Designed miniproteins, single chains, continued (3). Designs and how they scored, part 53

Each design is a single chain, and the fold is of that chain. pLDDT is the mean over its residues in the fold that is shown.

## One batch from the design tools (miniprotein)

Design m9833
Fold by ESMFold2-Fast:
Structure m9833 (fold): chain A 77 residues (1-77)
Amino acid sequence: SHAAEGERYFALGLEYATGPVPDLEKAAEYFIKAGEHYEKAGDLEKAKLAYLYALRLSEPDSELYKRAVERLRKLEA
């Protein structure tokens, strides 16, 4: 299910962000994937949380940052 996929990708994002060798870019990518799946599941609060995590871990004005911003703007509209 999309909810289960969202949970899986969110867990991967946390692992890459907080593991012994953090990979913040990969973490942000997984948080964006989690958000997309949470949106498809209709869980907009978890989607917003996932996109916010991606935004926080992305370099300003990077492609991942812009993607997270755009997704968050659509959820607030």
Scores: mean pLDDT 86

Design m9834
Fold by ESMFold2-Fast:
Structure m9834 (fold): chain A 81 residues (1-81)
Amino acid sequence: SLEELKEDIRKAVRMLDEGKYDEAVETILKALEKYKGDLETIKPVYPEILALIDRLEAEGKEEQAKKVREAFKKYFPEYPG
């Protein structure tokens, strides 16, 4: 559900605040895989996913950012962002 996805994103953001980068990425990757192809569920949270990727890049976590970006492209290839 959208509420479960929003909670997973909030959990990942909290993990980033705690410096738990790999755990945050794992949480997001599992959520993206669970909702793969569900564009209606992903659309409302897309800005938060982009913000997560931007934050990882800003904090020098390029490989972590790349994993999220590649997973998003793989699971939502038709998405315009």
Scores: mean pLDDT 83

Design m9835
Fold by ESMFold2-Fast:
Structure m9835 (fold): chain A 65 residues (1-65)
Amino acid sequence: MDLKEIAEKVVELGEKDDEEGAQELLESQKLTGDEAEEVHIIGGKIAKEKKAKGKAALGLEEAAG
């Protein structure tokens, strides 16, 4: 499985609050330290993009309380 695909699935599982599934997926792929770091970098970029879109959808005219 590609590192980008793994990162996307980990982010999706995180959105579903399925941390066990995310951990099992990462463990099943037998990632090296470098590969695991790459997945975290890609996943962080995906999560940041989704968060930015979420803020836009909520409307920034109101301060987030």
Scores: mean pLDDT 69

Design m9836
Fold by ESMFold2-Fast:
Structure m9836 (fold): chain A 80 residues (1-80)
Amino acid sequence: MEKEIEELKKKYEEEAKKNIRDAVDTSQKLGDELAAQAPTPQEAEAARGRAVGFALSTIRKIQEEAEKKYEEDIKKLKEK
């Protein structure tokens, strides 16, 4: 059981790391594209700020989702 718990933890940590990297890369590209299309420097700065905020929110969601899935799988293992 403990080995299976540790394997599940590593699995979700690895998936979270990959999803975080993808989210950061996507948000960086989106922020740069929106900033390039912005008609004013203030709107460009706001676009990049929104992209950073979106990335942070997405990272938090990825971490919360991974933890929830891990806890659910642990419950299923303990019930067997």
Scores: mean pLDDT 79

Design m9837
Fold by ESMFold2-Fast:
Structure m9837 (fold): chain A 74 residues (1-74)
Amino acid sequence: SAVLDAAVAKFRARMREEGASEERLARYDSGEGLAAAVRALWEAFDRRLSQRQIGQLLGLSPAQVSALLRLAGL
């Protein structure tokens, strides 16, 4: 998916700028990896995070967040 590919690229670029290692970035090399991270974040916040809040935390657009939530089964 072009939307998922763009979300992954944007997230990885930001993480790299913030000093993330290549080993850490490998966890987010796919839409599935990023979707798993979104699910883990949602569970850590007691399933209370809205799409807007997830987008704000990850620096992603509403369309990118929606696609990741769909992939995560949320």
Scores: mean pLDDT 82

Design m9838
Fold by ESMFold2-Fast:
Structure m9838 (fold): chain A 87 residues (1-87)
Amino acid sequence: SELQQLDEEIARLDARMDQIEAEIKNTSDFEKQVDLGVEHLDLAVRKTVLVRQRIRIQLKQAGQDTLDAIKQAQQQYIQELLQKALE
């Protein structure tokens, strides 16, 4: 499904971002840290676009059922965004 494809791509971005974070922590090369930081930012921006698309699809599906379903979809996506936010 489209939601499954988005979830898989988001998971791939999360894995790459985690790897970049580990690489930043393990390098003393300032230029490499800057380059990795920019790549991490680009991935974070891309993830935001995919999360927004996922929200749109989930809200559209929820809107075919009930208002409670819409509220649930919104809460799930807010929780996902908060879980992945920079602390």
Scores: mean pLDDT 81

Design m9839
Fold by ESMFold2-Fast:
Structure m9839 (fold): chain A 70 residues (1-70)
Amino acid sequence: GAAAKKARAAVVERIKQMVLEQVAALLEEGRPPPDLATLKEWAREAARQLGVSLSDAEIDAIAREVLAQL
């Protein structure tokens, strides 16, 4: 139901924030923004750190949304 969708959306947003924080740190080092493949790897690692299982499609969507904000 709506509660399950909100819970999943909150997890996705948390992973997105973790990836954006890593991008910000990279940019502060004077490095270029990472490519889509690197962002997908960072999203997978963030999911592992939170102990959640996301599909490849969900990981791809998170990475593309982060890339669109760069």
Scores: mean pLDDT 84

Design m9840
Fold by ESMFold2-Fast:
Structure m9840 (fold): chain A 77 residues (1-77)
Amino acid sequence: MADFYLALLRRELAELVGEEVAERVTAIARQLIDAGRLDDVPAAVAALLRELGASEEQVARAVHAVTSMVRAIREEA
């Protein structure tokens, strides 16, 4: 059910950082989830957002949302 959480994350991030950045962030999250690297998702999202010019406040909010998503996916596995 990762697709459901990724869709919610994409919508939330689009409001925070814009649609293009949200799409790229959710794409890397999907790749890591598919590779079984769920624990790496928050750090990878933070790194990508900083690379794309997001503020530290935006990064912190996005990481919190991603960490909640990762926890939800882990509980359903």
Scores: mean pLDDT 81

Design m9841
Fold by ESMFold2-Fast:
Structure m9841 (fold): chain A 81 residues (1-81)
Amino acid sequence: MPNVDRNLARLSTLSNAERTEVLLHMLRIVQQEARRLGREDVAARVEELAAQVRANADNPEKLLELFREVMELERELAEAA
């Protein structure tokens, strides 16, 4: 299973464009899982986070903060499954 710390370390070595793509990919997976579980509240939060990722694509500090929020949503869904 991918380790959160390993993913964060990998993300920190990427360009802002690559970080943005990785985050948007993770958010798509989380959104699909949230909808499968009937968690429309989480699906709505994913849409909000995706908008923040796009708005902050040039801000590496904010992208890392958003990455932590995405990981927390993934953890919440895993506990709900």
Scores: mean pLDDT 76

Design m9842
Fold by ESMFold2-Fast:
Structure m9842 (fold): chain A 70 residues (1-70)
Amino acid sequence: GGSVGSSLLIEYLKTGEKSVDEVKEKLLELDKKYGLDLSRVEQSIQLERERGRISDKAAQNALEAIRELR
């Protein structure tokens, strides 16, 4: 199923603190390679935050990156 880009973004967010700009660059890279549904990416970020698998800070920066790309 076409969730590879979303899964790779979540894995990237787990590797340490990322700035909004770093997340934006990663989103554009993954969109070019795999095609991203930003709404599904946003839902995945929120779910992983709720499950404690990414930090609140990582989730906030990633959601801001998505907002700035809309």
Scores: mean pLDDT 82

Design m9843
Fold by ESMFold2-Fast:
Structure m9843 (fold): chain A 120 residues (1-120)
Amino acid sequence: SLELKKKLAELVKEYTSKINDLLREAIETGDWVGAAERILEVIKEYNKELKELLEKLKKEVPEEEYKKLAEDVIEHEQRILDLLRKLAAEEKDPEAKALLEENVKLVQELIDEIKKRLKE
């Protein structure tokens, strides 16, 4: 479905923009704890919606097209994972660091689940 592909592209764009805005706010305000908590909530919600969209796309698009879409999502999530790992490593506040490490875990779990579905 072209509509589902547009939804996936828009969700990925919205997710990236929202995380970037929260990271920018944290840098400007110094409120890394509050930002990390909001990023965690954003990641949880987008992971759920992203999984639901990918499941629908798997049923409606050719296998090769689905594989490419899933691989593009994995590449995008890998970039977010790398950024979150860097931020967690550099963070000195134990509470903010723990929240960033939880964000890393959730993004890694999403990547692993999408990769598992590609092998099915």
Scores: mean pLDDT 79

Design m9844
Fold by ESMFold2-Fast:
Structure m9844 (fold): chain A 87 residues (1-87)
Amino acid sequence: SEVLEKLKEKHKELIEQAEKLKDKLSEEQQKLFDEALKKIEEDINNAKNQEELSEVARRLIAMGAAISLLEQGDTELAEQVLQDLLS
């Protein structure tokens, strides 16, 4: 699926962005980012229908928002988004 391949590309981009920020992260924040990215990867690999792909897309958007918040220094909001993604 073209949509699935695009989601995989976005996930890879987010991993690269998170790696660039890891020196600014606490150990707890690094763990949350790693867990969220791993969960999204699992969801991408297990998505079987359009609804599940749409849910993956929503999670990737939320992950991108968390990265942007962290880049802006809004660490507490970024943590909240990551915790919500893991719930």
Scores: mean pLDDT 82

Design m9845
Fold by ESMFold2-Fast:
Structure m9845 (fold): chain A 73 residues (1-73)
Amino acid sequence: GSSGEEAMNKALEEGKEAAKAAKTDRAKQLAEGVGRLGAGVAYTLGLLGASKEEVEQVARAGSEGARKAAIDG
């Protein structure tokens, strides 16, 4: 698969896993939202011709943000 599609799927999956750790509905929504946003940005960068390394970096940032939202939100 393309690096963009792989990064998108990884960010979406990480967002779902982070949401499972959330203690409130708000934290779950934030974690899922951040995961989706990270996936969308990574995918868009891939479409714009960003390198695999750049797409992976953005996807990792999105996944990390989702985990943080689940814990802190």
Scores: mean pLDDT 74

Design m9846
Fold by ESMFold2-Fast:
Structure m9846 (fold): chain A 91 residues (1-91)
Amino acid sequence: MYEYIKEALDAMAAGDYERVLELINSEDPEVALIAADMLHFEAVFAALAGDRERLERLREVAREASKSALPEVAEIMRRTVEFLEEALRRL
């Protein structure tokens, strides 16, 4: 699992959200959940930074990820979208 956590973190740091979406759509539920949680934490950090452009980009990614076939992942991503929409309203 270390390699997947590192891969998700590296992808997010690089702005490679296509790779993050691949991890969230992984057939391995543990990989998918880790990637979804990492995207949520990135959303929190973007909100703390007040970065509107990043918040808007993360909202698009989270909306796409909320279509996940895994109910737990879809739920986390829907909550992440709600969080991002609220953060954008406060800017």
Scores: mean pLDDT 82

Design m9847
Fold by ESMFold2-Fast:
Structure m9847 (fold): chain A 92 residues (1-92)
Amino acid sequence: MALTPAQQGLIARFPQIRPIVDYVVALSADDRAIIDAQVATMSQADFDAAVAAFERRYGITIPAPYRNAVAWYVMRYQIYQQGVADGRLRPP
């Protein structure tokens, strides 16, 4: 699947997010439905915590205009990774 211009722009600005974006866009419809259902129960504080963890991991600061976009991918990736570890979701 081709990446959107917004996804390409995010990766160009933050190359560290590329593996996360690639995993999220490759999710099956079934896995995506499970992840989206869990994301729907999460708060802005959970999203802020996910961005902060990404910033700590890579030693970068995400500017305000990109924080929601980064949170959207990072949170889904964390849920995916946890689901794989728990055996609820399959590896890519």
Scores: mean pLDDT 78

Design m9848
Fold by ESMFold2-Fast:
Structure m9848 (fold): chain A 61 residues (1-61)
Amino acid sequence: SSLQQQLQQLQQQVQQTIQQLKQMIKDGTSSSTIRKKAEEAGLSDSTIDELLKLNKQIKKK
């Protein structure tokens, strides 16, 4: 069904965005920029929180 294909595409886009944000975190991007990009991409609050936690961990090193 076309609905299943649309859901698969949306899930793939979400995963791609998460991977891109993780790379930006590794590159030293600020937590405010990561939050803004994640919110613009429509990520859930729980996903945004996880990305911000990862950013804090990487900055500690």
Scores: mean pLDDT 79

Design m9849
Fold by ESMFold2-Fast:
Structure m9849 (fold): chain A 67 residues (1-67)
Amino acid sequence: MSEEERELAEKVMKEARDRALKNGMSEKMAEIYALTTASLELHRQGHKEAAEELFDEALRLARSTIE
């Protein structure tokens, strides 16, 4: 992932995470939401490889959260 892609992902994740926490999501669910939101935004802007990396991280975290 490039520095530009990382900066964009971090910005989107921060905004998404803050929104999810404000809406009563747990910290783990907020992180999953943030990763998924950033992945979709990167994909929309043509950063498909970086988007897949973030989505894979979201899936890993989601699987560890399911009882």
Scores: mean pLDDT 80

Design m9850
Fold by ESMFold2-Fast:
Structure m9850 (fold): chain A 68 residues (1-68)
Amino acid sequence: SLERRLAVLRQLLALEPDDVEGVARAALAMFGPVPQEDLPAVRALLEELGLSEADIRTLLTLLGLALP
């Protein structure tokens, strides 16, 4: 579910704030790629958590991949 994905992303970023690529790969392994319609909700979470625009772009690009 989107709710569980957002909760896990929040937890992973709290534990590994300097490894956004590692966070993305862990999330992909657990949930697979983020559907296109859910990407705005993921962006909103990343903005809420205070990530830089560069880190947000990196995470959204990786999370949208079909083959990580």
Scores: mean pLDDT 80

Design m9851
Fold by ESMFold2-Fast:
Structure m9851 (fold): chain A 89 residues (1-89)
Amino acid sequence: AASEVVRIETKEVTTDNGKKITVTGAVLRRPDGKYLAHAVALDSETGVQLAEVSKEFDTEEEAIAALPELMKEVIDAINKGEKKLLHNP
């Protein structure tokens, strides 16, 4: 059986380095009755996936509550990665 989409949120964000990214967060109800909160960041110009994170929850409410933090986590990961690349020898 396919997972059911319970919630989906999409926003465009500009990174610290001026890159435009599209961040999508979704909550899926899995066939086993568990909930998956998933966040993915794509380069808005190329469509290349830059970061993703997912976390499993027992309840819909917990998964929905976690979604903003997971979306922030992928943004923070990209910003940290950009800073590290600027300091590479």
Scores: mean pLDDT 80

Design m9852
Fold by ESMFold2-Fast:
Structure m9852 (fold): chain A 85 residues (1-85)
Amino acid sequence: MILKVTVTVPASNKEGALAVAAEIQRLVAEDPRITPLEGSVEETEDEITLTAVVEAESEEAAEEFAKAVEEAAKKAGAKFEAEYL
């Protein structure tokens, strides 16, 4: 299963964006069910957009990853989107 997560953080909250990026990296590194495919960080004057595309072994693994990223996004006051393929 392929999952794309997008987190949009206000540009004023660079610490929040870094915290979300660190959590995504931690989740990928610590969970062998999650394989990173691509990732990007785009910054404008208004917002920082973090995108990660991962391959998950199961729907459960994908849902756990998405929920953990969503929690990090909520702590940063960020928008969260998940696309399941």
Scores: mean pLDDT 87

Design m9853
Fold by ESMFold2-Fast:
Structure m9853 (fold): chain A 77 residues (1-77)
Amino acid sequence: SPVEEVAEASRKAARDHALNGDPEGVADIARGMAEGAGLTPEQVEELAKKAREATENGDPDKVAEIAGEASRLAAER
């Protein structure tokens, strides 16, 4: 489905940004995905914060997990 394709592209982009040490880029991707899922502004910023922190900790797998969480929330709509 288009949602799955966008989610996969976002996970790849987020992981690539994390591997390059770009926490702000990862946070922007997470924010966009959460907004697309129709989450509240508070939930959007929480996911962006988690993605930024995972990137700062050098954990690209955790960044991918967070992107997957945002995609799951989008699918519930």
Scores: mean pLDDT 72

Design m9854
Fold by ESMFold2-Fast:
Structure m9854 (fold): chain A 101 residues (1-101)
Amino acid sequence: GSASGSFTFTAKESGTYTVLVSNLGSGSVTVTVTVSSATASETKTFELEPNAIASFTFDAKEGETYTVTVTASDAKGPATIKVEVLDSNGNVVASGSFDVS
C-alpha cells in the first residue's frame, strides 16, 4: 500500500526547525518527506520499522511558507505515519497524519 499527503506552515521565527517522522503502525514502511519553500527544497527518505521515529533539520526564515509533502510506500502491513514540525524552541508548529493501506 501507499499514501501521500501534504501540509503547509509559515515560519514565525528564523532558526533551525526539526521534522519528526513517526510510524505508529505495526508494519514497516518507506517514507519520503520533502520540505519546500520558494527558495529551497530538501527531500529525505526513511525506512521506518513499527514505532520507529526518524528526524531531520532544516533552516527556516521568518515569514516564509513551507510545504511538507509526505509519501509512504512499500508498507509491510498497516502503518500510520505522523509528521510533526518543531520550531527552534521545540514547539510543534505543524503536523499531519497519514494512514497507509
Scores: mean pLDDT 84

Design m9855
Fold by ESMFold2-Fast:
Structure m9855 (fold): chain A 62 residues (1-62)
Amino acid sequence: SPEMELTIEMFKIAADGVDTWLARVKAQNLTPAQQKQLADEQHDLTMKQVAELKKKHNELLN
């Protein structure tokens, strides 16, 4: 179903966000405060990508 496909893509976007954050943390000698800031920024980006995906899905069905 379109809703199931959307849900799977949302999970993939969330997983990609985690992988991106981990790669940045591993590449740099960051403080815990810097790691937290990057996690918050990545979460914001991930949520914006999810919102855009939902918008595109709604536009295709309307």
Scores: mean pLDDT 83

Design m9856
Fold by ESMFold2-Fast:
Structure m9856 (fold): chain A 67 residues (1-67)
Amino acid sequence: AKDEYPKSPLGEVPEEDLVFEDLESGKRFASVENARAFASEDPNAVIQRVGLPDSDYVARPEARVPQ
């Protein structure tokens, strides 16, 4: 399968981007591909979209406040 995450950038995901967050561990991702890869490796992961700059949906309020 051609579905492998980049690894390195997962540790530095800027919240100013359109990001996704794992509600179980609090991990953040800059792209759906990264979030999906994480979820595929951790069956307990609950991925949700956060940090939209002009959106109204934030899983974690702390994710969008410090901008």
Scores: mean pLDDT 51

Design m9857
Fold by ESMFold2-Fast:
Structure m9857 (fold): chain A 110 residues (1-110)
Amino acid sequence: SIEEIKKVLQELRDEMLELFDEARPLLTPEQEKEFLEIFDEYNDKIGDILEDYENGKLSEEEFKEKVIEVLEETRAKLEELREKANPEAKEIIDKMIELIEEAIEKIREL
């Protein structure tokens, strides 16, 4: 159901923010800015998808597909950030990527 998808997204958001706080002192100012831009774009795109669903512009299936697409795009951007990061920051970014992969699988099974 859509409410179960919303719950997965809320839990993902909370866990991602905790991991970012852990990563923050390990990132360069440029990498921190890049992460914030990735996170802001993710939030904006998910917000737009939620608004389109609430306004009757998307079916539940279309909502699900668009959410998965945004999660896959966000994962790819985090993988790019990971390549530029130091080893300690890479470990935390790997956890972020795993959380996104888990969220995608949970949503696909709903």
Scores: mean pLDDT 88

Design m9858
Fold by ESMFold2-Fast:
Structure m9858 (fold): chain A 102 residues (1-102)
Amino acid sequence: KKEELLKHLREASGHLGRAEWLLYQDPSRREEVARHLRRAAEHTEKAYKLAKEIDPQLAELVKKAYDHVRRAAELAESGGSVEEIRKHLREAGKYIDEAIKA
């Protein structure tokens, strides 16, 4: 269970990194940013379900990551500001890192 959870968190982190890089390099590639953020949301959701079986505190960290990733995806899809998307990306990354270290 822990190994599968860590796999999903690392895959989510990878997608967040690609989204951040694309958002910085070419804002016209907003659709690609949204796709990477949706993939990160899928992985954090799977991680959250696994975390609930391990530790409620760990699950809460993963849920916070998921909520921020999902919000970033919504903003990318709706043409929201780069700064707002990046704020949610940074928060998601912090919670993913905390969950991995737990």
Scores: mean pLDDT 86

Design m9859
Fold by ESMFold2-Fast:
Structure m9859 (fold): chain A 91 residues (1-91)
Amino acid sequence: DLMDEIGERLDELYLTVLPYLSEEERAELAELGRKFREARLAGDVRSAAEYARELAEAILRYSENKLPAEVLAKVRERVEEIFRLIDELLG
């Protein structure tokens, strides 16, 4: 299930960046994650895909200037994977 795979990859991405985030940034990402889960449970595939994209973009934005170069490269690769899965889900 592409939606399950997107959710799992988002969780893995979040856990990877979690130690580098402020409490406020963590709260904002948690709220986006909640919106993603609500849309998914409602069967609203387009809204779930939109929130998944927003969450991945926000994770990269908040962590980009805080991550070691090696970790940043992996985070960017994972964000691109998530975007590809979203495009596949919506295509």
Scores: mean pLDDT 87

Design m9860
Fold by ESMFold2-Fast:
Structure m9860 (fold): chain A 92 residues (1-92)
Amino acid sequence: ASLSEEQEKELEPLVEELLKEMEPAVEKAKALYEETGDVEAARLIVAEPLLEAAERILAWLEADPSIPEEVIAEARARVEALRAELERLKAK
């Protein structure tokens, strides 16, 4: 299942806000990767902002009863994967 065009349009402002909030972290991660080639260090810079953004999107999806459960389940799985990755990166 996927989001309808109407649901995507309602989500678009939140996604744009989150992308703007993440831009400094993404730029810092890019600069670090270009300088060092250290993929894991670059991922760590983006991991926490990305998890926070994913959690905000999931909360928006869960608040809308018209959104298919399959979409919510996939979003939850992605949030848990990001959380696991952040914990893995922090342990190094």
Scores: mean pLDDT 80

Design m9861
Fold by ESMFold2-Fast:
Structure m9861 (fold): chain A 90 residues (1-90)
Amino acid sequence: MSPLMEEAKKLVEEAKKEIDEIYEKYKAGEISLEEAKAKISEVWRRTMQRLQELMKKASAEEQAEILKLAQELEDYIREKLKEMEELAAA
């Protein structure tokens, strides 16, 4: 894996860890659903900004892989948000 792709993968994995920490704080009652959603949106914004900077230096093949990583993170966020909203409704 290229150093650029290793950086992109690290960014997505660190974003997932931050999202997991936000989710656990929400489950523990330490933050509200609105605060959790706001924090997750900020993680997404920062991560996408950094991935976009990497894409400027990336080959066409690396750009395609970065887009797949971005889709993976978006799907992960979508599932966590769904779980949090279902937990709030229960």
Scores: mean pLDDT 87

Design m9862
Fold by ESMFold2-Fast:
Structure m9862 (fold): chain A 55 residues (1-55)
Amino acid sequence: SRDALIAAAFERLKARHPDNRFADLAAFEAAVDRFLQTAQLPESRLPDVLRLVTS
């Protein structure tokens, strides 16, 4: 599901970048949603966006 993908990506981000700027999962999800809207990317691009922001 969407929630599971975002949650898994946030766990990966925390493991790689413990000092990341996101206070919680909700803040991370909001940032991902904003990025999709700003870049005019469809929901089908979510896995690609999650890969980019967690690398």
Scores: mean pLDDT 82

Design m9863
Fold by ESMFold2-Fast:
Structure m9863 (fold): chain A 92 residues (1-92)
Amino acid sequence: LKPFPTDIQELLDGVIELFNIIKKTDNKDFYENYLIQVLDTILKLLSSEKVDLIQNKNEYIEKLNDILEFAKKENWEKIVEKVNKILKFLKN
C-alpha cells in the first residue's frame, strides 16, 4: 500500500487549468475530445472508490460547476453528462 495519492487530484487540477485556457480561445471544439478523455479517466478512478484521496473537494465542486455552466452554453452534451457524474461522486 503506496502510493496512489495524487492521480485524481492532478487530473482535476489539469481539467480546471485546461478549461481556463479553453474559455479564452476560439478553437474550443479541438479541446472537447481531450476534455472528454480526461473526464472519463477521472470517472473510472472515482468508480474505484478513491474519492477520499481528493483534497479540497468543495473547491473542485465550485470549479466543476463553472465548467458545467460553460459546457451547457457551448452545447457540449457529453462533457455536461460526465461533469454531472463527477459532481455526484464528490457531493455524496
Scores: mean pLDDT 73

Design m9864
Fold by ESMFold2-Fast:
Structure m9864 (fold): chain A 79 residues (1-79)
Amino acid sequence: SAQEEREKALKTGEEAALKSPAARESIETLRGTAEALLQKPLTEDLPEEVAEELRERGEKLREFLDEQLYAHGKKLLEE
């Protein structure tokens, strides 16, 4: 199914990226940044406008990383 194909591509891309120390460090840094942006509104009493902006930025960063890993894995599976 399309869902199984997407999951396989994501896993393939992530596993391949994690084998490179430089790529692993970049992925961990981006994930850490996204998590910090998502967690800050949960741990600090921020104005709702600021909290919403931080959540949106964190979610977009996570989505961007997932799409990059998917594209990489898909390319590897098509090779």
Scores: mean pLDDT 81

Design m9865
Fold by ESMFold2-Fast:
Order: sequence, then C-alpha cells, then structure tokens
Structure m9865 (fold): chain A 94 residues (1-94)
Amino acid sequence: SAREELEARLEEMRRLAAEEEDPERKATTLGVIDEVERLAATLSEEELAAVVELGRLIERWLASQGPQDPAARAHLLALLLRGHMEHLRARREA
C-alpha cells in the first residue's frame, strides 16, 4: 500500500539522516521526518498515493541533480514531502 511504501521510505531516510555530520542538521532532518510521519496519519490512502508518487519523482531528481551526500538528499526530500503534505492538509481544511 501507499502507507506501507511511505513508512519504508521514512525508515530509509532516518538511516541516511543518521550519517549527517552536522548535529543541528541531523536533528532538524529527523524532526522533519517525524512531522511527515505524523502528517501521514491524517491523510487518506488516495492522498498518500499522490505523496508517494511525488516522492519518487523528487528522489529521482535529487539522485541525478541534487547533492552528492545521501544525508543532504534525505534532508531535502523530507522538507519537500512535509511541505506538500501540509499543503494537502490546508487544502482539505479550506
């Protein structure tokens, strides 16, 4: 399911974030991942499927055009996913 795929991806992102050398950036990335996990609990399966699809596109783009450091890519992915999920939540509330 989309939820299971997102959960597996967040676990991978946490592992990559653990390799971050900057303690503040590491803490920030892990915090953003926790926020993404919390936001995911508020989304429908259909909304999660859209988030997962967007996440795949972002990951492919970051792998080819983004930072060389996997921890930095995980940081950017986490920020972009959180932003999109917050947008979806706000749109539902409007």
Scores: mean pLDDT 83

Design m9866
Fold by ESMFold2-Fast:
Structure m9866 (fold): chain A 100 residues (1-100)
Amino acid sequence: SSQADSLADEARRLADRARRLGIDDGTGAGYAALAGALAARGDIDTSQRYLRLAERYSGPIADRSIRLARQAMRLSQQGDHSRALQLAQRAIQLARLALR
């Protein structure tokens, strides 16, 4: 969906900014949010790649965002792209929080 694409673009920008600032929790949360958004649009292979990248980072916000992204991937694989999108939206909110 166009909303999933917008979330993916924002998540990528948040991850890139966190990485440049050296904020591990924000970088992990951003990549996890990107994985969630990609899953919501049905792009499972790319979602898995960014989820693995997110898992290299640690922090309370990254851990929560990674769990949401994993749930979004499972829901998308079951055909529930709408609920996957809701989880991606929650993950992007966490990624925004990690940069404040």
Scores: mean pLDDT 89

Design m9867
Fold by ESMFold2-Fast:
Structure m9867 (fold): chain A 63 residues (1-63)
Amino acid sequence: MMKEKIEKKRKQIQEDADRGIETALQRWQGDQLERAQQLSEDTRQGAEELSKIESKRIKEELS
């Protein structure tokens, strides 16, 4: 019987499938984290830019 060959093939297919799922999940998690970090940074930069504009306006009004 080719039982050992069939079992080896099943194990290989299962390992390949499991690896594919793992890789997809890691990519999705990485993308989500990167997106969250980018949004946080964009928000911080926007707030900093607005703060600089307001500080300049106040300084000009007091001059």
Scores: mean pLDDT 76

